# Designed miniproteins, single chains, continued (4), part 81

Each design is a single chain, and the fold is of that chain. pLDDT is the mean over its residues in the fold that is shown.

## One batch from the design tools (miniprotein)

Design m14798
Fold by ESMFold2-Fast:
Structure m14798 (fold): chain A 80 residues (1-80)
Amino acid sequence: SALAARLQKTVDTLATIADNLIKQKAPKSDIELQIRSIENTIEMIESARKRGLISQATADELIERLEKTRERLKKALEEL
């Protein structure tokens, strides 16, 4: 699916942004904003699954990857 491929790239991009924020010791507000961006993307993926635009398996895989990225950002906040 073209949508699944685009969502995969979005997940990869969000992971790269998260890595850069952590490496650059970005302000807490920037890390919190990225966490919200990830949460909004999870909601978008769940909406796409509910609408039948992507498979349950694809949605679960992408959400798991986003939750892993979100946890890395939360850990970085705790270390500030």
Scores: mean pLDDT 88

Design m14799
Fold by ESMFold2-Fast:
Structure m14799 (fold): chain A 64 residues (1-64)
Amino acid sequence: DLSKKGAELLAKYLIEKGLVSEEEAKLLYSLKGTLLVLAKVNKEDLEEARELGEEFEEARKKVK
């Protein structure tokens, strides 16, 4: 589920950037809680999110 994957990636990205607090990100993420439980996020989605997060980390360090 792209929506589920996007929500998780977005939440972590916002926390990493400091644009939102961990508590606020939890509220956004928990909104999808039931869907995440029913859909059972697969390992491929988790690995893709991890790779994207690493690319964002590298990009932001060199953006300036």
Scores: mean pLDDT 55

Design m14800
Fold by ESMFold2-Fast:
Structure m14800 (fold): chain A 103 residues (1-103)
Amino acid sequence: GKEEAKKLLEEAKELIKEAKEYLKKGDKEEAIKKAMEALDKAVEAAMLALKENDIDLAREALKVAEEAVKIIKEAGADKEVLLEAEIKLGLIRIIVGVLLLIE
């Protein structure tokens, strides 16, 4: 439901903060790990937003996912991890697009 999606986005935002701190300290592996965890929570929140027909929650999930992918790229993740991250981001973009069509 909407409350579950909001909780997932709050958890994802905290993981983004952790990822940025690891990136700042030069711990690229932990930065990627935390950013991927945040991205997974954003995907789950976007799926819940789709079920609830909530475009604002889906857009918030997209914003979190875009920030997670940016961190993954800045941390220098390998091509396989980057591909997985871009696929997940693409899924959230599709969800936002569907919600914009049906409102």
Scores: mean pLDDT 90

Design m14801
Fold by ESMFold2-Fast:
Structure m14801 (fold): chain A 78 residues (1-78)
Amino acid sequence: SAALEEKLKFLAEVQEKLGQFMDAVKAGDVKSAKEILEELIRWMEERIAAIKDEEVKKWAEELLKEAKEYLEKLIEEA
C-alpha cells in the first residue's frame, strides 16, 4: 500500500514533466524537448537518491534508465 502510493506519486510528477515534453515535440521544438527531458532526468536522479524503500527505488531506477535511453535517441549525436 505505502509502496504503491509512493510509486503513484512519483509517476504523477514524472507524467507532468512528460506532458511538457510532449507539447514541445508536437511544436517541433527539439531544443526545448531535450532541455525538458534533461531536467526530468536530473529531477529523477535526485528524487531516487532520497527513496529509502528498496522496491520503490529499484522500480524508479528502471524508469530512469528508460528516460536516459530515450534522451540518447533524441540527441542522435552518436
Scores: mean pLDDT 79

Design m14802
Fold by ESMFold2-Fast:
Structure m14802 (fold): chain A 96 residues (1-96)
Amino acid sequence: SALKEKLKKELEEKAEEVLELATKEEIKKKVRELLELAHEVLDHSSPEEALVIHKSMLEKLEEAKKYLEAGDDKKAELIIEEAIGMLRIALSVKKL
């Protein structure tokens, strides 16, 4: 799907901005995990579901970016972990 490939690219670009600001390896690892899960969720989503998930993930990555810019690594990590949790729930529902 051309739409899903575009959405994946936009998430990858925003995640790269977060990775460039992150100094801690644990945060970088979680951002990479988020991207992997987001790609899998998008592949198993309808176009309408994909747009909703994409918007939510972009908002979470932007929020994490703002916390990293403010020096709040703990808040940034928490936001990324919340996003990962949301993606894991979405995948579980789609496999039922």
Scores: mean pLDDT 87

Design m14803
Fold by ESMFold2-Fast:
Structure m14803 (fold): chain A 91 residues (1-91)
Amino acid sequence: MKEKLLKEIEEAREYLKKNPLTPEDLESLERILESAEELLKKGLTDVQIELLAALYSLLLDIPFEEALERVKNDPAGTIEELREKLRELRE
């Protein structure tokens, strides 16, 4: 699972360098982050933490392991940073 996830994240990272996010992608990601905030109130599962870390890694262009550490230490703060990044990308 982890090895496949890391490969998919790196393939997505290369894709995003050539194909920037569309306004529709940004709107969809904002809705995903709203859902993540609601799920956080009930506690995130390991899979939800990994998915949030994958999104954080791709949007901030940092390694997945660093993103995973940040999400585990401060999931609320990472969701807020992701929302700020999406606002910047819309402008």
Scores: mean pLDDT 80

Design m14804
Fold by ESMFold2-Fast:
Structure m14804 (fold): chain A 97 residues (1-97)
Amino acid sequence: GAEEEMREAVEAGRRGAEAAAKAKTAAEAAGGALAVVGAAVHAALAGRRQGRPELGREGAEKAAEAGKEGAEKAKTEEGKAGAEAGARGARGVAEAT
């Protein structure tokens, strides 16, 4: 159902945020950031398909939150920047939803 798709998208966002936080290069950090943004987009689109755009927005907001937590846990400047970029992108998706 819709809640299952949202849970899957949020989990993908958390994995992306963790990957960004652990990044040792700018390219790895960018990959993690893209995964966080992609998770937010997936949540927004799934919400629209299910006729529940508010649920999609909530999923995108949770992806943005995961990005912020990733930035706080990051031990490199690249990892912090990547997680913050992912969080900002996911927030933009939530606000557009």
Scores: mean pLDDT 84

Design m14805
Fold by ESMFold2-Fast:
Structure m14805 (fold): chain A 91 residues (1-91)
Amino acid sequence: MEVELTLDNGVKLIAPSEELLAPAAAIANAFLSIKGVKEVRLEENGDVTLEFEDGTVLKAKASPTVNAALELLEKAKEKREVVTDEKSKLT
C-alpha cells in the first residue's frame, strides 16, 4: 500500500511502503534544484516517476546513471559546503 508525504516545499512524495519514505524523501529533496516538480513516486524496484506542474511526466529506471546523479546530490546536502550547481561542474 502506497504512503504519501508532502514536503515543506509542497512536493508530494509517494513511496510503496513507510520503510521507503526516507530514501524517497532524499530523492525528492535532491530534485528541489529542478523547479516545477510536483510529485515524486518511488517504486520497489527502484524506478522513479517525476511529475511536473506543466504536466510533464518523466520516468527514470533503476540505473547506474540515475543512482550516480542522486548520490552526487545527496553528497552535496551532507557536505553543505557546495550548492547543487557546483556539482554540475564536476568533470
Scores: mean pLDDT 60

Design m14806
Fold by ESMFold2-Fast:
Structure m14806 (fold): chain A 96 residues (1-96)
Amino acid sequence: SNAARAAAGLRRLRELSEEEKKEIQKIMTDAVNRAAAALDADPRLTPQEKARLLMAFSMRVVETVFEAIAEGLSLEEIKKRIDEEVDRWIAEVQAR
């Protein structure tokens, strides 16, 4: 079902306006930038660990956005889900 949800999300993304697509790109970029800043501020992490963690998080953000679009969520709901995910992820990394 994950592949089917991702495909449905991609199809729905094509149906969105250019303004809505730009807002989604902004939501994703803001989330990745927040994650990167938290990793950069952590003196416990090596450059290799920072790169690996940021890559993994970036992939999850993309998957979460496509799943949310497939579910028919509004831009506000997508932003809320992504903001909650980045806050949770940063807290998990800091708890190490």
Scores: mean pLDDT 82

Design m14807
Fold by ESMFold2-Fast:
Structure m14807 (fold): chain A 68 residues (1-68)
Amino acid sequence: MIEELTPEEQALIDAVRNNDADAAYEAAKKLVEKGIRNSKGALQLMLALSLSDNQAVRDAVYKALREK
């Protein structure tokens, strides 16, 4: 059960679940730019990544994380 997500975290989880690599990249990029990498949101980001079975989605998120 999820407590309360930021709009950016919710967008990332939704994109991952829908196998939308472009949306996943955009959401991950926004999260990284807002500095959420080292907050509670980082755990949700990592969890969303581990739940995705779509390599394109995972690669898009990793690309956003590697660039920032």
Scores: mean pLDDT 66

Design m14808
Fold by ESMFold2-Fast:
Parts: sequence; structure tokens; C-alpha cells
Structure m14808 (fold): chain A 94 residues (1-94)
Amino acid sequence: KIDEAKDKAVEVAEELGLKDKARNALISTAHAAVLDAKGTAKRLLEIKEEMSPEELAAAVAGILIGMGASKEKAKEAYKWPEEKAVEELEKIAK
């Protein structure tokens, strides 16, 4: 599951053209969410003010991949308005 989520996250990052912090956020949150999706969502909510909008969008896509979402769904999540991304993190964190 971890290797599959990581491979999917790398492919999504490449297809979205993500680099540096955003790419790392997507891949690392996908890995973390395979182990603990709720804890990962709680952590992102705690540090969201330290992230750029691009990093937050990438991290939300990563959590969905770690939870078993398709690449298509993850790419759609990356395009969500920030308000919707935060609402989804709050739902996962419960």
C-alpha cells in the first residue's frame, strides 16, 4: 500500500508539474496518510498558515492518495478552492 501510494503520488506530481515544496508535500502526505490519515489531516490544519496555497493543495491531494483515491480524484482535489480543501481536512481529522 505504501509503495503504491508513493508511486501514484509521484505520477500525480509529475502530471501536475509540481516542484520543490509542493511536490514534496504531495508525496510525503500520501505516505503519512497511508499510516494515519486522521493524524496527517490534523497536522496539516495546525501548520496550514506556514504553507503556501500550492503546498496546501498538494498536501490535500496527497492525503486523498494515501486514503486510496484515484490519480484523477487527487488531481481534481489539487484544483479545489482553499475553503473546500480546509473543509475536507476538517472532515478527515474527525
Scores: mean pLDDT 82

Design m14809
Fold by ESMFold2-Fast:
Structure m14809 (fold): chain A 71 residues (1-71)
Amino acid sequence: MKRISVGQMRRLLAKLEETDPEMAAEVRAEIEQARAEGKSDAEVAAIAVITLGGLATVNNRMEEFLEWLNE
């Protein structure tokens, strides 16, 4: 898997908001918590990626998420 950039994460969140706003809200909640803990933008991006990977695995949407990352 290619290393995800902050820009790719932002695009992936935009796609989620269009297709699954509830899942997008869950990812945003994790981002807000990480920011509240004083984590850097890079650490916040890593947490968002981990959260997205977990959600993709649980919902069998890994292929869809990987396609969005390649845009």
Scores: mean pLDDT 70

Design m14810
Fold by ESMFold2-Fast:
Structure m14810 (fold): chain A 92 residues (1-92)
Amino acid sequence: MEVYSEGSDTGVLPSADAIEKNLKGIKEKLEELGIEVTIEVDLVPYNAGDTVSTSGKEEIEENATKVEIKLKMTRVDEKTLSLEVEVKGTTE
């Protein structure tokens, strides 16, 4: 039943500007709900059409009022990128 745990979410990356714009929109929506959001993005240069393999870690407390999202991108080969997503939710 752990067959799904090896499922990699692989997609084609939009432009860096589109990613940053979408992340800012998510931050603004969460802040309107009273949640403090910090987003740290570390992107490497890439071309539209490069593939990305995503891995993630979530550590969210039950009544989190502060959420930290950290995105780290590394190049695996000429056409493939690895994106590490870390989401941490804490109470004030």
Scores: mean pLDDT 67

Design m14811
Fold by ESMFold2-Fast:
Structure m14811 (fold): chain A 68 residues (1-68)
Amino acid sequence: LTKKQRALLALATAALKEGIPTDEVSEIVSEMAKQPSVEEAAKTGVERLEKISKEAAERARKELEKVL
């Protein structure tokens, strides 16, 4: 897995574990994949999650720290 792919997977896994619906997670991951850098992808994903669930966003931040 590339660093960007690991970031996408980390965010998706964290969101799903916090009970975010699969269709919502798919939309977030798609937006992340469009970003030109790993850092921008991570930022986009976390910002999108914060609008849905602060707990999911916090979990995603911790998982992304291991990848970034």
Scores: mean pLDDT 84

Design m14812
Fold by ESMFold2-Fast:
Structure m14812 (fold): chain A 80 residues (1-80)
Amino acid sequence: MTLTPDSPEEVKEEHKEFFKQRVAEYLQTVLGVDPAEAEGAAEALVHIYEHPELSDEEKLALLRERAPEAYARLQELEAK
């Protein structure tokens, strides 16, 4: 009725899903991360993107908790 279902929030949710899917695909196809782990990593990265108030340590801790394999693989790439 008087609600606006076409709020900017709807567009942002679609962008979040798109970004999550792209990150998960990248992790699976490029880094060879397990699909479940890749989804966890993508979700953590989306959360980090939406919460810029998180410290770098909090961002890394979240990624490590949600996707330890992806985190370890990214660290190996940085070490080289």
Scores: mean pLDDT 69

Design m14813
Fold by ESMFold2-Fast:
Structure m14813 (fold): chain A 81 residues (1-81)
Amino acid sequence: SREEEALEQLEQLEEDLEQLEKLFEAGEVSPEEVLRALENAKKSLEQMEKEYKDFPEVQERIEELKKRLEEFEKKVEESLA
């Protein structure tokens, strides 16, 4: 179903985000590269939010990932100051 596809995409995005966090903590990726990746992830989440408006579980998952992105972005921004 479309809902299952959305949830699978969100799971993959979360896994990619976790990997990016690990690479950032290890110093393997620059803050600027991380911020670009987070911006792209935000755009993907905004698009999914529009496409899956009528799916509460998808909306809830998107909100959780948005919060995680905001927390990660804040951590990265602090490293640039």
Scores: mean pLDDT 86

Design m14814
Fold by ESMFold2-Fast:
Structure m14814 (fold): chain A 89 residues (1-89)
Amino acid sequence: EIDALAAQLSDPDEGVRARAAGELARIGGPAARAALREALKTVTDFTVRGLIEGALAGDDRALPWLRRLLGHPDPRVREAAARVIEHIE
């Protein structure tokens, strides 16, 4: 399951990548965190990078950016932001 989500972090669709980042944040643990770190080497869009960085940092400094993503047009991005926020809180 983590391997499938890690593959989705490289998907051409930003919403698919965001959903995968949010799910990996929800699952947590060493394998999920390793997948998120690996994705930072290749993911270039600021939305998904912000979700991954928020999930890995797990601190309040990511919250203002993640809260802005709750207003994103794509519901998959909004759900991912909510999951990362729940992981931090």
Scores: mean pLDDT 78

Design m14815
Fold by ESMFold2-Fast:
Structure m14815 (fold): chain A 97 residues (1-97)
Amino acid sequence: MAQKVVDLAIKLLKEKGLEEHAELLREVYAGLQDAGLDEEELLRTVLLVIAAVILETGDKDLEEELLSKLSPEEQRLFLEALEEVRRDAEEGRRLAA
């Protein structure tokens, strides 16, 4: 399940010419797989990483394209991940400043 979502995100990033972001996602996902997370935790964590990459690009078309290709359950989890990444970015900025 997580692999399918990651492969889809990598494909969409490459189609947009965002090869550096696609490579970053691939590397992070490989590390997460090596960490031995269970299937649900791996999916949740990988969606957070995908959300962070998408938000960094600022490409709303890419966000919409990815959402359109996800199941309703995966869409819900991805939207939750987007909100979590926005929150974490704000906290990280406060800690780094």
Scores: mean pLDDT 77

Design m14816
Fold by ESMFold2-Fast:
Structure m14816 (fold): chain A 65 residues (1-65)
Amino acid sequence: HMEEVWAEVDRTARVFKAANEAGKLIEEEGLTPEEVRQRLLDKGYSEEEADQAVAIAEKLVESSK
């Protein structure tokens, strides 16, 4: 149980780090969510991590505009 909790915390930290990078790519380079997702996959993030990160980044970008 505790090992599962730590694995989830670690995954969450990776997703938020990826979301921060995704937000910068959208704002600075004007990339589409699909292009950002591909960049995250190329950096070694999993499909699940990339999908979650892009979704978070899109909401953050919309909230700032």
Scores: mean pLDDT 75

Design m14817
Fold by ESMFold2-Fast:
Structure m14817 (fold): chain A 66 residues (1-66)
Amino acid sequence: APSLLLQTANPEARAEIERELRGFEEYKRLREQGVPEEEITRRLRAKGLVAGDILAGIQRAEERAR
């Protein structure tokens, strides 16, 4: 599980995982507020987050929920 990996990560790997998790949480927050997906993608890109990996993870999570 991602949370388990965070517990055993070194400082640099932990920072990368935290960045990805922050991007994921930010995406969900914006989506819950009704922000369009195109605008969410634009904002994540502007912040320098790894949008491709984050979006792929989000899409998989949403498909799993359906």
Scores: mean pLDDT 64

Design m14818
Fold by ESMFold2-Fast:
Structure m14818 (fold): chain A 78 residues (1-78)
Amino acid sequence: SATEQRLNEHVSEILQEIGKLIAKKSEEEQKKLEPLVKKAVQEIYTTKDRGLKEKLPLEEIEKRLDEIYEKTKKEIEE
């Protein structure tokens, strides 16, 4: 559906931005952050899937995804 396509694009953009943040770190810091990034990716997909299943408004799902990104960004930049 158009909603699923838009959410998939939004997830891809978030994952790309996380990738850019990680790419700025040393190889040692990147390895240390692997579990945190894996957890964030799992939370992103779980949030998208649950939102679609529960038929939440697209804007609410996008907001929740953005909140996960902002939290993850702060943890990476710490």
Scores: mean pLDDT 88

Design m14819
Fold by ESMFold2-Fast:
Structure m14819 (fold): chain A 98 residues (1-98)
Amino acid sequence: SVDELLEEMRKDAEEAAEKSEHPETIRKFLEAVIEYVEAIRDILEGKDVEKATERRQKAADEIGKLYREIRALGPEDKAFADKVFEKALEIINLLEKE
């Protein structure tokens, strides 16, 4: 389920933050990814669509910036970013299917 995948992402972020020299960047990335997924869910459910669309766009921009930065920081941070991004795409595919 979407909620189970979001819980897995939060657990992965906690683990990555413990190992990283850049925990705040990792947390910002996770927050942006979760916000992006939640905004898409709200849009699909018809909840405050205009505001949710704005939230989605802002989160997408932030994800792009932070993803590039995190991937450059080191192999562990790169692995975390790749895993979280893969999970986000999986969640989005589930949401789009219903």
Scores: mean pLDDT 80

Design m14820
Fold by ESMFold2-Fast:
Structure m14820 (fold): chain A 63 residues (1-63)
Amino acid sequence: MVQQLEALLAMLGVSREELAADPDETVLAHLSRRSADAARLLDELGIPASTTAAEVLALLDTA
């Protein structure tokens, strides 16, 4: 899951630095600016739409 999430972020051009800049925003909001498929892609990974950028960074850090 975490490796697939990191690959998705890279594919859409979303860096860890961008997520850290707006940690209280949802990761869906960050991805939706780059892809209309963002919600579906997050759902495929089992990531809730309410997941914040800070929560995503924590997941990437613990893997």
Scores: mean pLDDT 78

Design m14821
Fold by ESMFold2-Fast:
Structure m14821 (fold): chain A 74 residues (1-74)
Amino acid sequence: MKEKLEEAVKLAREALDRHFPPDVAATIRARIDELIKAGDYEGVIALLRNVAHAVYDKDPELAERILKLVDELE
């Protein structure tokens, strides 16, 4: 479970770096870290899905990899 969540977070951070402005990417990264620290794993999964959907048109392969990992976390 933790390994798949860590991989999904890593891929989401890569998507943020590639496809988002640096200030927006930093804000979303901070939110992911806050949710992880709070133990709000449902919130993390929801945010990762939102990131994947936001980049789907630009990077469908990366988006699908994130979505597959978060689906396996349920």
Scores: mean pLDDT 83

Design m14822
Fold by ESMFold2-Fast:
Structure m14822 (fold): chain A 70 residues (1-70)
Amino acid sequence: MSMGEILGERLREERERRGLSNAELAEKLGISPAHVSAAERGNLEPLTLEEIKRILDYLGLTAEELVEEV
C-alpha cells in the first residue's frame, strides 16, 4: 500500500471510532471537507504539506512512522 492509503485508512478509522462526520473532522483539523475525503481515499495530491502535517499530528504519527509502515 502507498503511504497515502495507510494514512487515509487510519484517518477514516479514527473518525469513525469518534463518531465524527467528514465535516466535523474537517473542522477539527482546520481543512476543507473535500480534503478530508481525498485524504481518506489515499489521495494526498490536493493537500498541502501543512494539511498533511495536521492529519499526522491528529493521528499521533510522525512522517517516519508512515514510511516504516509502507
Scores: mean pLDDT 76

Design m14823
Fold by ESMFold2-Fast:
Structure m14823 (fold): chain A 68 residues (1-68)
Amino acid sequence: MKPPSVLEIHEEWEKFRDLLATLSPEEQRREIERFISWLRQQKSVADPGTQHVLDLIIRSLQRQLEEI
């Protein structure tokens, strides 16, 4: 499988944001944790530039998780 492009990651993140708007705080926490796990899996097969973008998204999601 080809690693996802930054554009594909952005599209998945937009879909995820839309999903979060429909969920309870407890469901948001679970889905954020699942998405972080998925991003970490993508990072393991990504190039260094994409890994940097993924790290920024993971950090952003971890901060959001702390605010829930």
Scores: mean pLDDT 77

Design m14824
Fold by ESMFold2-Fast:
Structure m14824 (fold): chain A 77 residues (1-77)
Amino acid sequence: SDFDKAKTDLSNAGSNLSKAYESMGQSDKAQQVRDQMNQLIDQSETMPVSQATSVLNSSTSNYNSQLNSVKSQISSS
């Protein structure tokens, strides 16, 4: 179940990024991440499984990259 793993990975990455934004007092950005994550998961369930898995994995990589940037900012604060 590569698709199930991709959904779990995205949920974890999005949750981690959202929490990082909350810790910076950026609740608006945290909410945007949650909304985008939920929309991507919902849309992925209507796509062919291979396309859905690719989209979710790409988004997970993007969220992880953003999280690394946010963590750098938190560490300097």
Scores: mean pLDDT 84

Design m14825
Fold by ESMFold2-Fast:
Structure m14825 (fold): chain A 85 residues (1-85)
Amino acid sequence: MKRREEMRRLVREFAALYEAGAPGDEISALAQRLVDLGATPEEVARIARELGFPRDVIELLVGMVGALRKDFERAREVIQRLRAE
């Protein structure tokens, strides 16, 4: 499967688990799989926006990807841009 298609699938799964109130470990595992694919905070934000997910879901996903990558500043910049729009 192409990287972008797999990332899109994982972003959809992340949103579905969040909406279902799934345990944090399951949600974190999906975010880790995105990081393992080399996903950046900017990439997951773009995909989630393209899929029409609400801002709270996008902010959570971006924050988790940033934390797992230790890219805290990049995640903050993406979240700030989302809030400015």
Scores: mean pLDDT 82

Design m14826
Fold by ESMFold2-Fast:
Structure m14826 (fold): chain A 71 residues (1-71)
Amino acid sequence: SFRKKLAEEAKEAIKKGEEAVKEMMLKLARLSRENEGGIKETVEQVARILDEYLEEGKEEEALERLEELEK
């Protein structure tokens, strides 16, 4: 599913480090502009998790929230 793949990509970005997360945020901004409905909602949820991670540095919390999106 789109949600699972996007969450998995975000988790990989966190594991690679801050620069990868920033690159992922640029991708999410583009996807948010190019999509509507459930896809846009999923993109915005992932972007919020990564934004909070960049602000707070709570890696485990961010990974757990992304895992919840995968169901």
Scores: mean pLDDT 84

Design m14827
Fold by ESMFold2-Fast:
Structure m14827 (fold): chain A 61 residues (1-61)
Amino acid sequence: SEEFLKEIKEAILKAYDELGEEARPQILSAIDAMEKDNPEFAKLAKEVRKEIEERERHHHH
């Protein structure tokens, strides 16, 4: 379900927002594992990586 994938993406990005950049390695590792095991998650994984990179680029630190 496209809605299910959207929900997963939102949950991952929410976790990143709540845990901060220190959680980035753990989140990226989980995304890599999801993409490797489930090709259907390739688009989701790419979108999450792009969103995290975008947030890092605009981080005010």
Scores: mean pLDDT 76

Design m14828
Fold by ESMFold2-Fast:
Structure m14828 (fold): chain A 74 residues (1-74)
Amino acid sequence: GPLPSSWSDAEVIALARAEVRLASKELPEELHERLAGRVDEVIARLRAGELSPAEAMAEIVRLFREAEEELRRR
């Protein structure tokens, strides 16, 4: 479904960091470190005003799906 348009920067950052922490239990360390770095880049772009909260959330969801797909290939 469509992403919530009411997300704030703080809510996106808090959720992203919580999800990255939880992913550390499910992903190999190398894949988790790469995912964490890419999520931090999205957070930096959100803070710089290059992305809306909704766009940042969409990018974060995509990064997690890409990590899951890479895990399935291994």
Scores: mean pLDDT 81

Design m14829
Fold by ESMFold2-Fast:
Structure m14829 (fold): chain A 96 residues (1-96)
Amino acid sequence: EPDPNTALGMVLNYAKSLKEQGKYEEALKLLERVRDAIEKNLGKDHPAVALILVEIGKIYKEMGKLDEARKYFEEALKIDPSNQEAKKLLEEIDKE
């Protein structure tokens, strides 16, 4: 079976590529499936879940759904308060 830590980086990069191509629904479905696997294998409070939530939030931000994006970034920070990217993205939304 694939190593969740090794696979996570590949999945995050693929989701970012899908987002840049405007394939938002496909990226969201991928991230939701990976979130389920990470929560089951590593627990709901694991920092890897926070990374998935940040990527979901980025997709909603690109879609112009800023309220949804904010909720995902806040949830990510609730799980991992040290996540610098989520903090930066919340600041960017507050400027918009």
Scores: mean pLDDT 81

Design m14830
Fold by ESMFold2-Fast:
Structure m14830 (fold): chain A 97 residues (1-97)
Amino acid sequence: GMELGERARRERDAAELVRILEEYMEKSGLDKRLFEEVEFTDEEIEALAERYGISRSSAVWYLRLPKELQEVADEAFETGDLEAAEEKAEKIIEELK
């Protein structure tokens, strides 16, 4: 149905955003800093996954992002504009170095 198609699109968009942000974080050396000492409840993970229609693994990755990158991801999920999200993420990641 349409709902299943919309969820599949959201998950593909989330996976692509994750790939883009992971590549930039690895190139900048930020990955080690961004994933230190972060704990989430199953309830928080499930609530976010349901809200955006993404998998639990994508939701966990999103929750580990700094707030500035979470705001970029939020905008990407709302607009579907991954190119604008990539440009904003590059600038924010450069500032976090």
Scores: mean pLDDT 65

Design m14831
Fold by ESMFold2-Fast:
Structure m14831 (fold): chain A 55 residues (1-55)
Amino acid sequence: GPSAEEAREAGRKLGAGLGAEAGAQAVRNDLIDAGVYSEEVLEAAREGAREGAAE
């Protein structure tokens, strides 16, 4: 599965396009659909979405 760093970067890209909340939800859905349930990876993706939306 993806690393926390990879998940954060995916979140950043989605957050930049969709906003923090929508980007975080989109990346979370993608990760869960891929079978990723690690809290570290999911939280990194959420943080990435907020970072991307803020830029």
Scores: mean pLDDT 81

Design m14832
Fold by ESMFold2-Fast:
Structure m14832 (fold): chain A 88 residues (1-88)
Amino acid sequence: MAEEEIEELLVEGVEKAAKKNPDTPEEVKEKAIEEARRLGRRFAEILEEAERTEGLSLEELIEAAREEAAKGNEWAALQLRMLEILAK
């Protein structure tokens, strides 16, 4: 059920970001939610491909996402949380 948890996490992240940006058009919000659902369902496959092609461990991916999230990258913050769910 990691894919389901990641999908829910990404959608919540988009909804929170939309609340911080009230001027965001509804169409943009809907598109972002749809993209989040798509990425959530495929995230495990994407992670496996990244480990295979780049030789990065799950721990290294988590650290990279944490560093980018610390810079205020909201997408990296969502990636970090997705990686933590898979690490359970």
Scores: mean pLDDT 71

